Designed miniproteins, single chains, continued (4). Designs and how they scored, part 11

Each design is a single chain, and the fold is of that chain. pLDDT is the mean over its residues in the fold that is shown.

## One batch from the design tools (miniprotein)

Design m12374
Fold by ESMFold2-Fast:
Structure m12374 (fold): chain A 93 residues (1-93)
Amino acid sequence: SEFQQTLEDIKALLEDLKAAIEAGAPERYIANKTVAIGLLGVAASLLNPEKEKEIVDLVTEFIRRVNQAVEAGDREAALKAVDEAIKKLDELS
């Protein structure tokens, strides 16, 4: 389904973001990737309104946690936020 394809696209961006954080990507790059993930989250919620709350809560909390961790210089917290988002996304599939 288009919904499942959108979840796979979000997962691909999360995996790319994880690799970028591990490689020491600058805050601006991480911020741009979280915006892209947020936009795909909106698209996914429109494709499956029954899961809108779960998708919005997942994406909003993910973005908040990654931005907070990056601002604090806490790479491990940022990586944990990405890993938790991937696990929660798999639960929606």
Scores: mean pLDDT 86

Design m12375
Fold by ESMFold2-Fast:
Structure m12375 (fold): chain A 58 residues (1-58)
Amino acid sequence: SAEAERALAAGEAAGSAAAAGSAVHDLYKMGLTTREAAVRAAGAKTAAEGVAAGRDGL
């Protein structure tokens, strides 16, 4: 279905965002600011919520 296709695309975007978040987490351990880590975490969370909403519509 078109909704399943949208959920798949959102899942791929969420996976990419999570990978970026992981990389930033490694830099956070090396002394980056808490604010930068929080911004990346918020972005990954929003992407994951989009994927969940898409799947719930199935």
Scores: mean pLDDT 60

Design m12376
Fold by ESMFold2-Fast:
Structure m12376 (fold): chain A 91 residues (1-91)
Amino acid sequence: MKKAEEYVKKAREYAKKAEEAWKAGDEEKALEYAKKGAYYAAEAIEAAGHPRKGAVLFTAASLAAIGALLDGKNPAEPVLEAVKEAEEIAK
């Protein structure tokens, strides 16, 4: 589980950076960090032995982040949920 734990930590870091960028009004950086958070959350789930679930989570979280931004909402929120799911699976 060393790789899965490392990816969860990176996903959590990027999700936090996305939230901070959104609060600062930097929509471009918020989306960039949100995508990176979703990527590492998916990698954590794949490393934990669930590649299909990782792929689904990455697609869903990425689309939700883009949708949130288009609606003027925080793109980090769907990614923070994805990180929590990855943390439970990597346990």
Scores: mean pLDDT 84

Design m12377
Fold by ESMFold2-Fast:
Structure m12377 (fold): chain A 80 residues (1-80)
Amino acid sequence: SVLEQAEKLVEYNPTAESYIRAAMGYIEAGDIEKAVEYIEKAIELDPSLKEQLEKAKEAAEAGDLETALKLLGEALEQLQ
């Protein structure tokens, strides 16, 4: 399942990238509370992404899932 894959990513490698990927998985599964928790953990691990991830969190909380996924994807690109 999407949720199971999201949790595995965090377990294998607890980085900002794995938390962002997990947050995306939770958004796709409709678990916004969990997605927000994982976005906050990603910010704690990489404060350089704070502004981008806070915008993604705000979009997810507002129900703008398309914008939230876009912003999370852009944050992943910054980590490459």
Scores: mean pLDDT 83

Design m12378
Fold by ESMFold2-Fast:
Structure m12378 (fold): chain A 73 residues (1-73)
Amino acid sequence: SEEQAKKVKEAVEGVIEKAKKLAEEGKVEEALELLEQAIKELEEAIKTEKDPVVRKALEEGKKKLEELKKEIE
């Protein structure tokens, strides 16, 4: 449970870092596509996740990616 939540947080942070680097390089469209795909994947995972700790990590991750997408677009 805790270990899975940690892996979710690490994966989300990796997506954030990659998207920010792409945007800084002027690859805005690629950054937005990466974020949109990751948000969709998190949304699907949230629908089936039963572990409240993992679900919270997924929901917080989705919120962070949505906020970054709004900042970039």
Scores: mean pLDDT 85

Design m12379
Fold by ESMFold2-Fast:
Structure m12379 (fold): chain A 77 residues (1-77)
Amino acid sequence: RVRDLVAEVARLLHQAGKTGLALSFAKRVLDAIDEGNKEEALEAIRQARREVEGMDLDPETKARILAALDRLEAEVK
């Protein structure tokens, strides 16, 4: 389920034209999960959230990405 949510966030970022962030985000979160490092995974999610909030995206796309990040953060705890 966590991996599916990471894939969803990465897909939304890629569709918004943020392919570099999508790839780096997915790798960082999945590596942290594989290492059992919840704090690193949460930090990666929070950094992605801060970056998305500062992006010049349409409000609907931004809200959709942020909602997906919120769901992912809740699953990681």
Scores: mean pLDDT 84

Design m12380
Fold by ESMFold2-Fast:
Structure m12380 (fold): chain A 70 residues (1-70)
Amino acid sequence: MEAEIEEHLAVVRERLGEAAADAVRSAVAELARVSREQALTYARAMAEAARAPPGAGVELDASLPRSIAP
């Protein structure tokens, strides 16, 4: 994979989690078989979307770990 695509996937992973990053990686790999430019554009768009929204679920893990009730 190109370094630029890896950088975009790293942003998705950090913001939305590894499962989301893996899904985007799979989609990008399929697109890359047809067009590298489309694959890169898609990866960049997903990374930008991941940067834009607020941290929807991050606060639960940071502030309220599920260790209070066994």
Scores: mean pLDDT 66

Design m12381
Fold by ESMFold2-Fast:
Structure m12381 (fold): chain A 57 residues (1-57)
Amino acid sequence: EELGKLALKEAEKAMELGEYEVAAEILRRHLKAYPNTPLREELEKKLEEAEKKAKEE
């Protein structure tokens, strides 16, 4: 399975559990390691969502 899809899925699961900081960390880590991933746009969108939610907690 592609690592980018796995990272997105893990981040989504963390967000469903209300663990927005964990989700943001998963997404930031993957984007730093694989900046040219085909899922970059999806991952960045989820990261912004997770970071916004984390700052409200």
Scores: mean pLDDT 79

Design m12382
Fold by ESMFold2-Fast:
Structure m12382 (fold): chain A 109 residues (1-109)
Amino acid sequence: MEIREKIRRAVEALDADPRARYKASDFLSEEEIERQIEEAAELVEESESFEELLEKLRARGFHPAIIGSALAVFLLEKEGLSKEEAIKALVERAGIDEVDARIIVEAAL
């Protein structure tokens, strides 16, 4: 599955889960969600570190659901972290809510 499709799955999983704190569809149009997913996927591919990716995503003002989803894909695909390591990294390094981080990582696998 391509990086973009994994980010989309994670964003959609947050929107579908009633426990999720960050739902992109509550704040963004479908067109804006797709735009942010496309741009975030490019940033995942071009970024060499988690910290670089996080800074670039925040600098562009992306929604937290997009930021968390892109970071999760980076941790799983480029850093090769396990599910539990990726969840911990999202919580500790990006300040993502633990429930949202788990939903994101499980969907991005």
Scores: mean pLDDT 87

Design m12383
Fold by ESMFold2-Fast:
Structure m12383 (fold): chain A 60 residues (1-60)
Amino acid sequence: SLLDLVRVLREALEKNDLSPEQQGLFQQRFGDRLAELGLDVSPEEAREMVEEILEEIRRE
């Protein structure tokens, strides 16, 4: 559900020590991936996306 996806996003932002700039990039990239998948994403898939995006941001 959308609420589960919002919870996953919120938990990722709260649990990870991200700068405001990194938080903005994370939100944008997460939203873009959700849009591409038509919001047809399980909470488990959303958590995998979080890990991938965080790795990308931390690598920069």
Scores: mean pLDDT 77

Design m12384
Fold by ESMFold2-Fast:
Structure m12384 (fold): chain A 82 residues (1-82)
Amino acid sequence: EEKQRFIDELVERFKKELDKIYEEAIKNGLSREEVMKKIREVARDIYEEALKRGLTDDELKELANRISELVKEFFKKLDEAR
């Protein structure tokens, strides 16, 4: 149950980092590949923190699924703005 709160906090932090990447992508005209690189770096840091906290494989899968959905929504929003 405390680990569920931690997953929610990681997802919220990832969402805030996506908002920053979005603004940078629009302002600087970043390519999809440059944006993906930035997203992968943030996702890696999130997963490393989750591993340090001792999340199980099932909890990591939940985190990965939630991150994946946010990334899909991010690119949909980015494609609509370009």
Scores: mean pLDDT 84

Design m12385
Fold by ESMFold2-Fast:
Structure m12385 (fold): chain A 81 residues (1-81)
Amino acid sequence: LLKEAEELNKKGLELLKKAREAAEAGKNEEAIELAKKAFELAKEAVRLLQEAGLISEEEAEEAIKKLEEQEKELIEKFKEM
């Protein structure tokens, strides 16, 4: 579970890098789709950490809320570009 969560987080970070590159190139729709996928993987990693007993349910819920807010802010920025 921990190793799976780490791999999902790594994949998510790679997708966020690609999303930023797409946004810089003016490919706003591609950037939004990549960002959505990245945050989906990040939320899955948080759920796996909770299932593994490495974080509490409250910690997982707070982490997911933070990720959802960050996702919203990033998508709004990409829409404005």
Scores: mean pLDDT 82

Design m12386
Fold by ESMFold2-Fast:
Structure m12386 (fold): chain A 68 residues (1-68)
Amino acid sequence: SEEEELERLIKTPKTPEDRRIVLEASQKVADEIIKELKKNKSPKTVFKDLQKKMIERYKELREKRKAE
């Protein structure tokens, strides 16, 4: 599936550009997690969605790069 392909790319980025996109996605997801935790959401619920958030943000950033 597309999600499985994106997960593999996140885990093993092969180019400097892909590594930079993973870093940027990670920073954005970290900020989102911190905001959700500050709103007293359950850490278990927040961390359960972490992988999905990473895939979504990575996909968004890759598509944005392709449009340039």
Scores: mean pLDDT 76

Design m12387
Fold by ESMFold2-Fast:
Structure m12387 (fold): chain A 75 residues (1-75)
Amino acid sequence: HMEIEKLKKEAEELEKNGDPRAVRVYERLAFLAHQRGDYETAIEYYRKAAEIAKKLGLTDEAEVLQKMAERLESR
């Protein structure tokens, strides 16, 4: 998980700084978790990305990310 660990640190740092790029990194983490069949982790990262997007006023993006989490939960 070398790439995933690096992305986690990047996402945390960007989030701490209020950087909108955090949304994209968390979305990438969710996608990678989903590819590995780790649906619980993917749901958490999609929700985290949606929360950050909502705080930044990116309403449409937050809605899409929230729906992605909901789709994984209904499996």
Scores: mean pLDDT 83

Design m12388
Fold by ESMFold2-Fast:
Structure m12388 (fold): chain A 73 residues (1-73)
Amino acid sequence: SFEERVRALLEAGDVEGARELGREIGELLREGRLEEAEELARIAQRVAEELRDDPAAQRAAQALVAGAAEAYA
């Protein structure tokens, strides 16, 4: 699932993988698929909150946000 992908990347502190996953969300926004993008963003935010005490996971979560912004721009 998307949630499992997010959790695996954040738990691993995979900044590059998280940025790429964020880019997928940004591409949905550019396509006008707003409801799908919002659902995925909400899932990612929930997982990031579960891992709030893990600095590596928080760095990966920020990369996900940056990837989404880059792809949307």
Scores: mean pLDDT 87

Design m12389
Fold by ESMFold2-Fast:
Structure m12389 (fold): chain A 62 residues (1-62)
Amino acid sequence: AMDEATDLQEQADIARQQLEELIANEDYEKAIELAQKHLKIDPDSEVAKKAIEYAKKKLAEK
């Protein structure tokens, strides 16, 4: 459907793919930045919240 509300799902899918790529490359600082940027658009984003927590945990393990 060409509805404004469905555009958030498309943005979430793109953000998830980019976050997974950054995490796979161990680029945790950029993953946090991208996830925080996504949270400004969708503050309830579970994907972004989990990405931030995971990346912070990995940075703390260094």
Scores: mean pLDDT 74

Design m12390
Fold by ESMFold2-Fast:
Structure m12390 (fold): chain A 77 residues (1-77)
Amino acid sequence: NLKKALEYLEEAIRALEAGNVEKAKEYAKKAQEYAEKSGDLTAKTYADFGIDALDAGNVELAKKYLEEGIKATKKKL
């Protein structure tokens, strides 16, 4: 499940780089779900922060949080 959380965080970043905020939110929510199933509170927290930033219209802040989530998750794999 943690590997799936990482894959969805990376897809969320790719969607943001493509300008697709709606897909990025969907992928970040999937990352949140898989991080929670893995018991990884850190990955879940960064996904949550990314979603909140996107809901606030702050794409740059969302990208920062999602990238931190990717970095933290990779250290555990």
Scores: mean pLDDT 83

Design m12391
Fold by ESMFold2-Fast:
Parts: structure tokens; C-alpha cells; sequence
Structure m12391 (fold): chain A 93 residues (1-93)
């Protein structure tokens, strides 16, 4: 119990932030068929910011020794990257 509580609290905060990003990305995914070209461009910029935040959270979780949570964040990064790819493909249409 000596440092475990502090590590667990920080890991929980990083996962909560990532969960927030996942919810916002999920909203973009639901709305993408109704987005204008300007809204698609803005969403792509937002997803780039989310990817950078998630990469930082992944590195912090790895530093905490929580490779399992870091892998979960990596899977979310892949989801956000695929979503960005879908938005970019829609802009080319």
C-alpha cells in the first residue's frame, strides 16, 4: 500500500481523460454523415489534438508500469486514427 494508491489514482485520472476523449470521438463518428466540409475539417483538427493527448496518457501509464492500461489507450488511439481517416476520405468526396 506504500505507493500503490497514488499510482492507481493517477492511472484512474488518465483513463478517465481518455474515456472523455472516446465519448467525444464517438459523437463525431455518429454525426459524420451529417457534417459539412467545414465541420469535417474542424473535426479532423480536434481528432489530431485527441491523438496527441492520448499518446501522452499512454506514455504516462507506461511510466507508471501499467502496460495493460497503456494498451487500452493504444487501442483508443487506433480507433481515433481510423475515425480521422474516415473523415478525410469523406472530404475527398
Amino acid sequence: MEEEKEKNAKAAELVAEAGGIGREAGKIYKDLDNMSEEELKEAIKKLDEYIEKLKRAREELRELGDDELAERIDNLIKFVEELKKKLEKKLKK
Scores: mean pLDDT 83

Design m12392
Fold by ESMFold2-Fast:
Structure m12392 (fold): chain A 61 residues (1-61)
Amino acid sequence: SELEELKEEIRRLIEELEREFPDDPEAQRMVRGAREALETGDLVVMKNALREMRELIEKLK
């Protein structure tokens, strides 16, 4: 389902942020927010979190 695919992608990006930027405060805040988004089960909230995570990863690279 779209929900399951979104959750999988968010979890993958959480792992990337934790692996690549473990000591970055912005990355740490993003990971916390993304985990909260996963708990909501809300498609809009999760799509917004996914977009913000992708933008942050590109900014930090």
Scores: mean pLDDT 87

Design m12393
Fold by ESMFold2-Fast:
Structure m12393 (fold): chain A 73 residues (1-73)
Amino acid sequence: SLSAEEKEALLEQGRELAEEAAEEISKKASEEKAKEFKELALKLAEAAAAEDRERARELEEELAKVAEEAGLA
């Protein structure tokens, strides 16, 4: 299982990546899509830190759909 330090590292990395991706989506699509993506990305990081693999998979699929709609994938 993940240690407390590893969980904190995952949350921090997830936050940084979510912010970077949201900035690019805001430029290419819209601020509303950027907000949606960031919210899903943060939930994914939380699910990963909680070791909830099923929820992480569901959120990953939702995140991929939003990225595709924003023209990123």
Scores: mean pLDDT 78

Design m12394
Fold by ESMFold2-Fast:
Structure m12394 (fold): chain A 71 residues (1-71)
Amino acid sequence: SVDDLVAQGDQAYAAGDYRTAGDLYHQAAELETDPRRRAELLLRAAGAYARAGDTRSAIEYGRRAQELLES
């Protein structure tokens, strides 16, 4: 479920595995049907990717989240 993926992402983030956390939050966002929650999950993915040093993914997922919030 979305909640299970978020919980796994939170655990990965707490462990310092930011790349895995980003991937899990991204997977949760793909399954989320509510635009606001999807945007929040994309922002969490962006933050995790930024912490992992993946600036390109951080920018892309942050932009997608902003588009959902401004629609």
Scores: mean pLDDT 88

Design m12395
Fold by ESMFold2-Fast:
Structure m12395 (fold): chain A 73 residues (1-73)
Amino acid sequence: AAADDARAEAIVDRILEGVQQYKELIDPDLDVAKAVRSAAKAVANELLGRGEDPSLAQRVIDLAEKRAAELEK
């Protein structure tokens, strides 16, 4: 549903922002794409563990993968 898409987009945007900020301020050698994938997997596992809809968790993984793949180009 549109609400799940909006939540997933907000979650992935926060992951990307946090990872980019960490790279710029703390670890310039950080692989952003790898870090985004790892963070999204951790967030998806937390969402599933909290009883959130599995479709939201999957959407977070799918969006993070798409954005990470674009960062590798």
Scores: mean pLDDT 82

Design m12396
Fold by ESMFold2-Fast:
Structure m12396 (fold): chain A 79 residues (1-79)
Amino acid sequence: ARERLIRALEKAAEDLKDIPEAQRLFLKAAEALRAGDDETAVRLAGEAVRTALIEGEGLSPEEAEERARLFEEQLRAAL
């Protein structure tokens, strides 16, 4: 399970090559999962989603925060 999630975060980073901050945050989240720091990984992945939604899709900070929160809940449930 953990290795699958790490690979998913790394693939998300590759898909977001045009949004460098989101790519960096997803890579840090994958690193945190490898280190066994699940809470740091969830937080960083949520920040990556928020950044991607704002920078890539032009969502408001409020809408991006709500979607990032739901993503964090899903990721935490999968760990």
Scores: mean pLDDT 85

Design m12397
Fold by ESMFold2-Fast:
Structure m12397 (fold): chain A 78 residues (1-78)
Amino acid sequence: SMEKALELAEEAVRIVLAGESFEGQIVGSLLAMFYTIAKHTEDKEFVLEILEKMKRVAEENGFEEAAKLLEEAIKTLK
């Protein structure tokens, strides 16, 4: 469901921000921006695209637990 996918994405953002590193703050802020966009749209395909972008950002920056949660969110929508 959309609600469950967004719940998982929110948890991913929280994990990145909770790390309290400068890198975590920057990456977490970027992920929070994507999450806010996804939360304010009703377009399932657009939400899926945003979640896939969030997952890539998390993976490329070494936030493996956040990337796993975002993968689970993506699977919830498919």
Scores: mean pLDDT 84

Design m12398
Fold by ESMFold2-Fast:
Structure m12398 (fold): chain A 66 residues (1-66)
Amino acid sequence: DEEMKRLREEAERLRNLYDGLKAGYDMLTENSSTPSLRSAAEELKKLAEEYKKKADELEKEYEKLS
């Protein structure tokens, strides 16, 4: 079913965004020599959490259709 495949692909895309943002957060916290860089890392973490929640919701929808 194309619809189920698109839901899975979208969830996977959101998880990839989460992973990328989290990697960025980790790099900024390792290399942060200024408070502003740490603040930017926290904002990236918030964005990552939003994408993770969306991915989790799409996975639940996919599971319901499965």
Scores: mean pLDDT 77

Design m12399
Fold by ESMFold2-Fast:
Structure m12399 (fold): chain A 99 residues (1-99)
Amino acid sequence: SEELRKKIKELKFELEVLEGIYLIVLGVGKLINDKEFTIEQLEKVKEKYEELIEEIKKLIEEAKKAGDEETLKEAEELLEEVERRLEEVEEEIERVKEE
């Protein structure tokens, strides 16, 4: 449980770092006006969110096995948040490709 509590904190921190990177990519992409570069950077952000989703899914299974209901609930909520942010990145990639 203590180990799993540390893991959830690390994954939450990673999510906030990725959100920061995503916002920087959006801002810099608009300033540079380089569509290909912006798409490439957004695709890298997408890959990092997909990696984070897999890490969270592993934590969910570990929390279930440990009977750690608090970590399980937080990990499931974090999974929903990461999946939502991944969808936003995918929609932005499509938007940039069309414009």
Scores: mean pLDDT 88

Design m12400
Fold by ESMFold2-Fast:
Structure m12400 (fold): chain A 91 residues (1-91)
Amino acid sequence: DKLKKEFEKEKLRVEIEEGLLLMGLGILKLNNIELSEEQKKKIEEYLEKAKEYIEKAEELYKQGKYEEAIEYLKKAYEEIEKALEIVKEAM
């Protein structure tokens, strides 16, 4: 099924972006670089939105709504990318 493969691909993209974010946060910590409270709050807000989108995508996938599920994974990716951009700017 093409849509199931596309869902798997988008899910992998989200997982890779999450991994890059965690790696970036680890690098900042290793180098004793402190994020501001405002930066931390924005990262937390973006990650909370990403989590909500991932949960919605998984629920839609269970319902057989694959195209809609894929769109929510793309939204999750965009939120994680915004969080990663804050981390990259702090490096």
Scores: mean pLDDT 89

Design m12401
Fold by ESMFold2-Fast:
Structure m12401 (fold): chain A 58 residues (1-58)
Amino acid sequence: AAAEIAKLRKEIEKLGEETTKKLQQAIEQGDYEKARQILEEARKRLSELVERLRELEA
């Protein structure tokens, strides 16, 4: 399913952009608790997207 793989790649790119923006804002405000939460959420989402990519490769 090439179309679904392309969709997931776009989701990963958007996740990276959103995460970077939110992380920069949290760091600028000195809110390291928020920065840690943002990174944890991003890692969970990335893991899910990577798993879906592996499933679609079959």
Scores: mean pLDDT 80

Design m12402
Fold by ESMFold2-Fast:
Structure m12402 (fold): chain A 76 residues (1-76)
Amino acid sequence: MKKELEELVKKAEEALKKGDVEAAAKYVTEAIDKLEEAGKTDTAKKISDILYQGYKEGKLEEAIKEAVKLAKKTVK
């Protein structure tokens, strides 16, 4: 799980670097699923809420950056 989550976070960061916001959102969504599978439901919910709020406000790119930051801090 940790390795899969780390790979998804890395792919999301690379997608953001390339300006592919849709691909980055997809990888972050997959990371949420992996966090839930690992019992890290609080972190998964926080990331999900960040993405939803960013989508609503037209700040999806900013929301994905925050989500990636939080996911990276959770990998231990």
Scores: mean pLDDT 80

Design m12403
Fold by ESMFold2-Fast:
Structure m12403 (fold): chain A 74 residues (1-74)
Amino acid sequence: MEEEIRRLAEEGRRAFAEGRELLANAKTIEEVLRGVGLVLRGIGLALEAVLLGEREGLREEAVELAREAGLNLE
């Protein structure tokens, strides 16, 4: 389970970072849409990791991963 959470978090973090970079440098509508898609994918994977981590008692690690994906869990 922990490895699964880390894999989801790593994949989500990469997708989110790539999406943000693409959006910051986007010069075409196609690039904007691609960047948005990557950001949404990253958020979705981060949320999945958070939910899985909460169930397994790894809430602190899951919250940290969500924060890196730009989500603040208050």
Scores: mean pLDDT 72

Design m12404
Fold by ESMFold2-Fast:
Structure m12404 (fold): chain A 76 residues (1-76)
Amino acid sequence: SAEEELEKKAREVKEEVVAELRALGAPEEAIELAERALELLKEAHIAKLQGDEERAAELEEEARRLAEEAARLIEE
């Protein structure tokens, strides 16, 4: 199913991002925020697949905010 394919891709992306951030010495707080942002992006894709464009947009906005916070912590 589309949700199963999305779950597999989301898992692969998360594993790659977490491994890269750890290799760069990112703080655990930043890694946790990045993981949460990726989970919200997955939920946004699922919402879009279910026809809930409004919910998808809200989840994407939340993910963007968490990703910005993670980037700030990495840059400090």
Scores: mean pLDDT 84

Design m12405
Fold by ESMFold2-Fast:
Structure m12405 (fold): chain A 67 residues (1-67)
Amino acid sequence: KRDAVLDAARRLIAEKGWDNVTLEEIAKAAGVTLEELLAHFPSKEALRADVQARIAEELEKLQKELE
């Protein structure tokens, strides 16, 4: 479920930006409750750090595949 939360957050942040995405919206997109999301990521800042690191890594991989 942790990976589902990170995946959903990454997609929503890529579309709207971090400040326009809520934890409730991420939980719904991941198919978990807000309570379950908070059990894995106790704050929005903790989730943000992990999501932004994954976005950067995947963008680099996509550029490599396109070239």
Scores: mean pLDDT 74

Design m12406
Fold by ESMFold2-Fast:
Structure m12406 (fold): chain A 67 residues (1-67)
Amino acid sequence: SSMEEEGKKEQEKRLEELREIAEEVGKMVDEKKYLEIAEKAEKDLSVGGKAYGEIVNEKARAEKEKE
């Protein structure tokens, strides 16, 4: 079954989307920090996607500070 692979691929696509958003936001707030987290998250996705939660949390924190 490809259901598990589809889920992982969807997460990878979402993580890549978050990376692009993080790069845009990083240019306005903290470019280096966001890029590093995004790159680590993308890298960790191949190992289990643990870093996905890290980038999501960082983005949520920055978003909360913005608003």
Scores: mean pLDDT 59

Design m12407
Fold by ESMFold2-Fast:
Structure m12407 (fold): chain A 75 residues (1-75)
Amino acid sequence: LSKELEGEALAALGRMYYSIGLLLASKGKLEEAIESLEKAIKLFEEALALGYEEAKELIEEVRKKKAEVEKKLEE
């Protein structure tokens, strides 16, 4: 895979895990949601390292959502 194509593929996987995390959070599966959101962040970080600049905003978005879910879990 080219570096650009690999970055796009990692970003696509990150979006999938982000969507799974949102769905799990909506169902009250907060611990599972956090795990999926963490996977999304790692995938976006790898995509960013490969030049997928859009991942920077996605990382911030997912981190905010993870913080919301973690706050709910601690309550």
Scores: mean pLDDT 86

Design m12408
Fold by ESMFold2-Fast:
Structure m12408 (fold): chain A 56 residues (1-56)
Amino acid sequence: SLDELARSVIQRTALEAHEKDGSGLVIQQAALEGQREAERLVEELRERRRREELLR
């Protein structure tokens, strides 16, 4: 659910930015890139925690 939460927040931010600025297309693109990075980061963190838990 951590990855789902991060993704949701990023998407929401993009929508709010678009609504506020009107065009917001550049902001939306930046948010999508952030979403991809967040997914990769969360996956890395999940793997790390899994390994730590296994070693503990």
Scores: mean pLDDT 68

Design m12409
Fold by ESMFold2-Fast:
Structure m12409 (fold): chain A 84 residues (1-84)
Amino acid sequence: KAKELALPLLEEARELAKKGDDEGALEKASLALASYKLGKEVPEETDDLEVEIELAFSRMYATILKLASGSALEAVEEIEEEVE
């Protein structure tokens, strides 16, 4: 299930955010969201245009959430709600 692909990445993102690794947290959360939306595992580098576009949108969304909240942890929590 797509949710099961995203949950481990979101757990990693949350731990990275708690440690102050904002960039790592947003990247893991972006991979989780893209994997959830596509229903398949998303690698960090890909030549698949569909995967690349979805990952780009997920990265943009995670960045917007962090800018709006001022917190990478809050951005990760918003993405967790999208996956639920």
Scores: mean pLDDT 79

Design m12410
Fold by ESMFold2-Fast:
Structure m12410 (fold): chain A 73 residues (1-73)
Amino acid sequence: MAERRRELEREIRELREQIKELEKEIEELEEEIKKAEEEGDEERKKELERKKVVLESAKGILEAAISFLESLL
């Protein structure tokens, strides 16, 4: 049954691509957090830090999903 293995490999590839997108967003948020800190905008900094935590959590979920799918290969 090679169909399920190919489906899992495709899903893993798609999840890895989503992780790359999240990593780019996290890097952009880190840059914006630094700018907010330099400008003394504490409210913006806190908002951006919260968004970063959400994206890091999403990345962790995707990494866990990949590990689970890889365990099925």
Scores: mean pLDDT 84

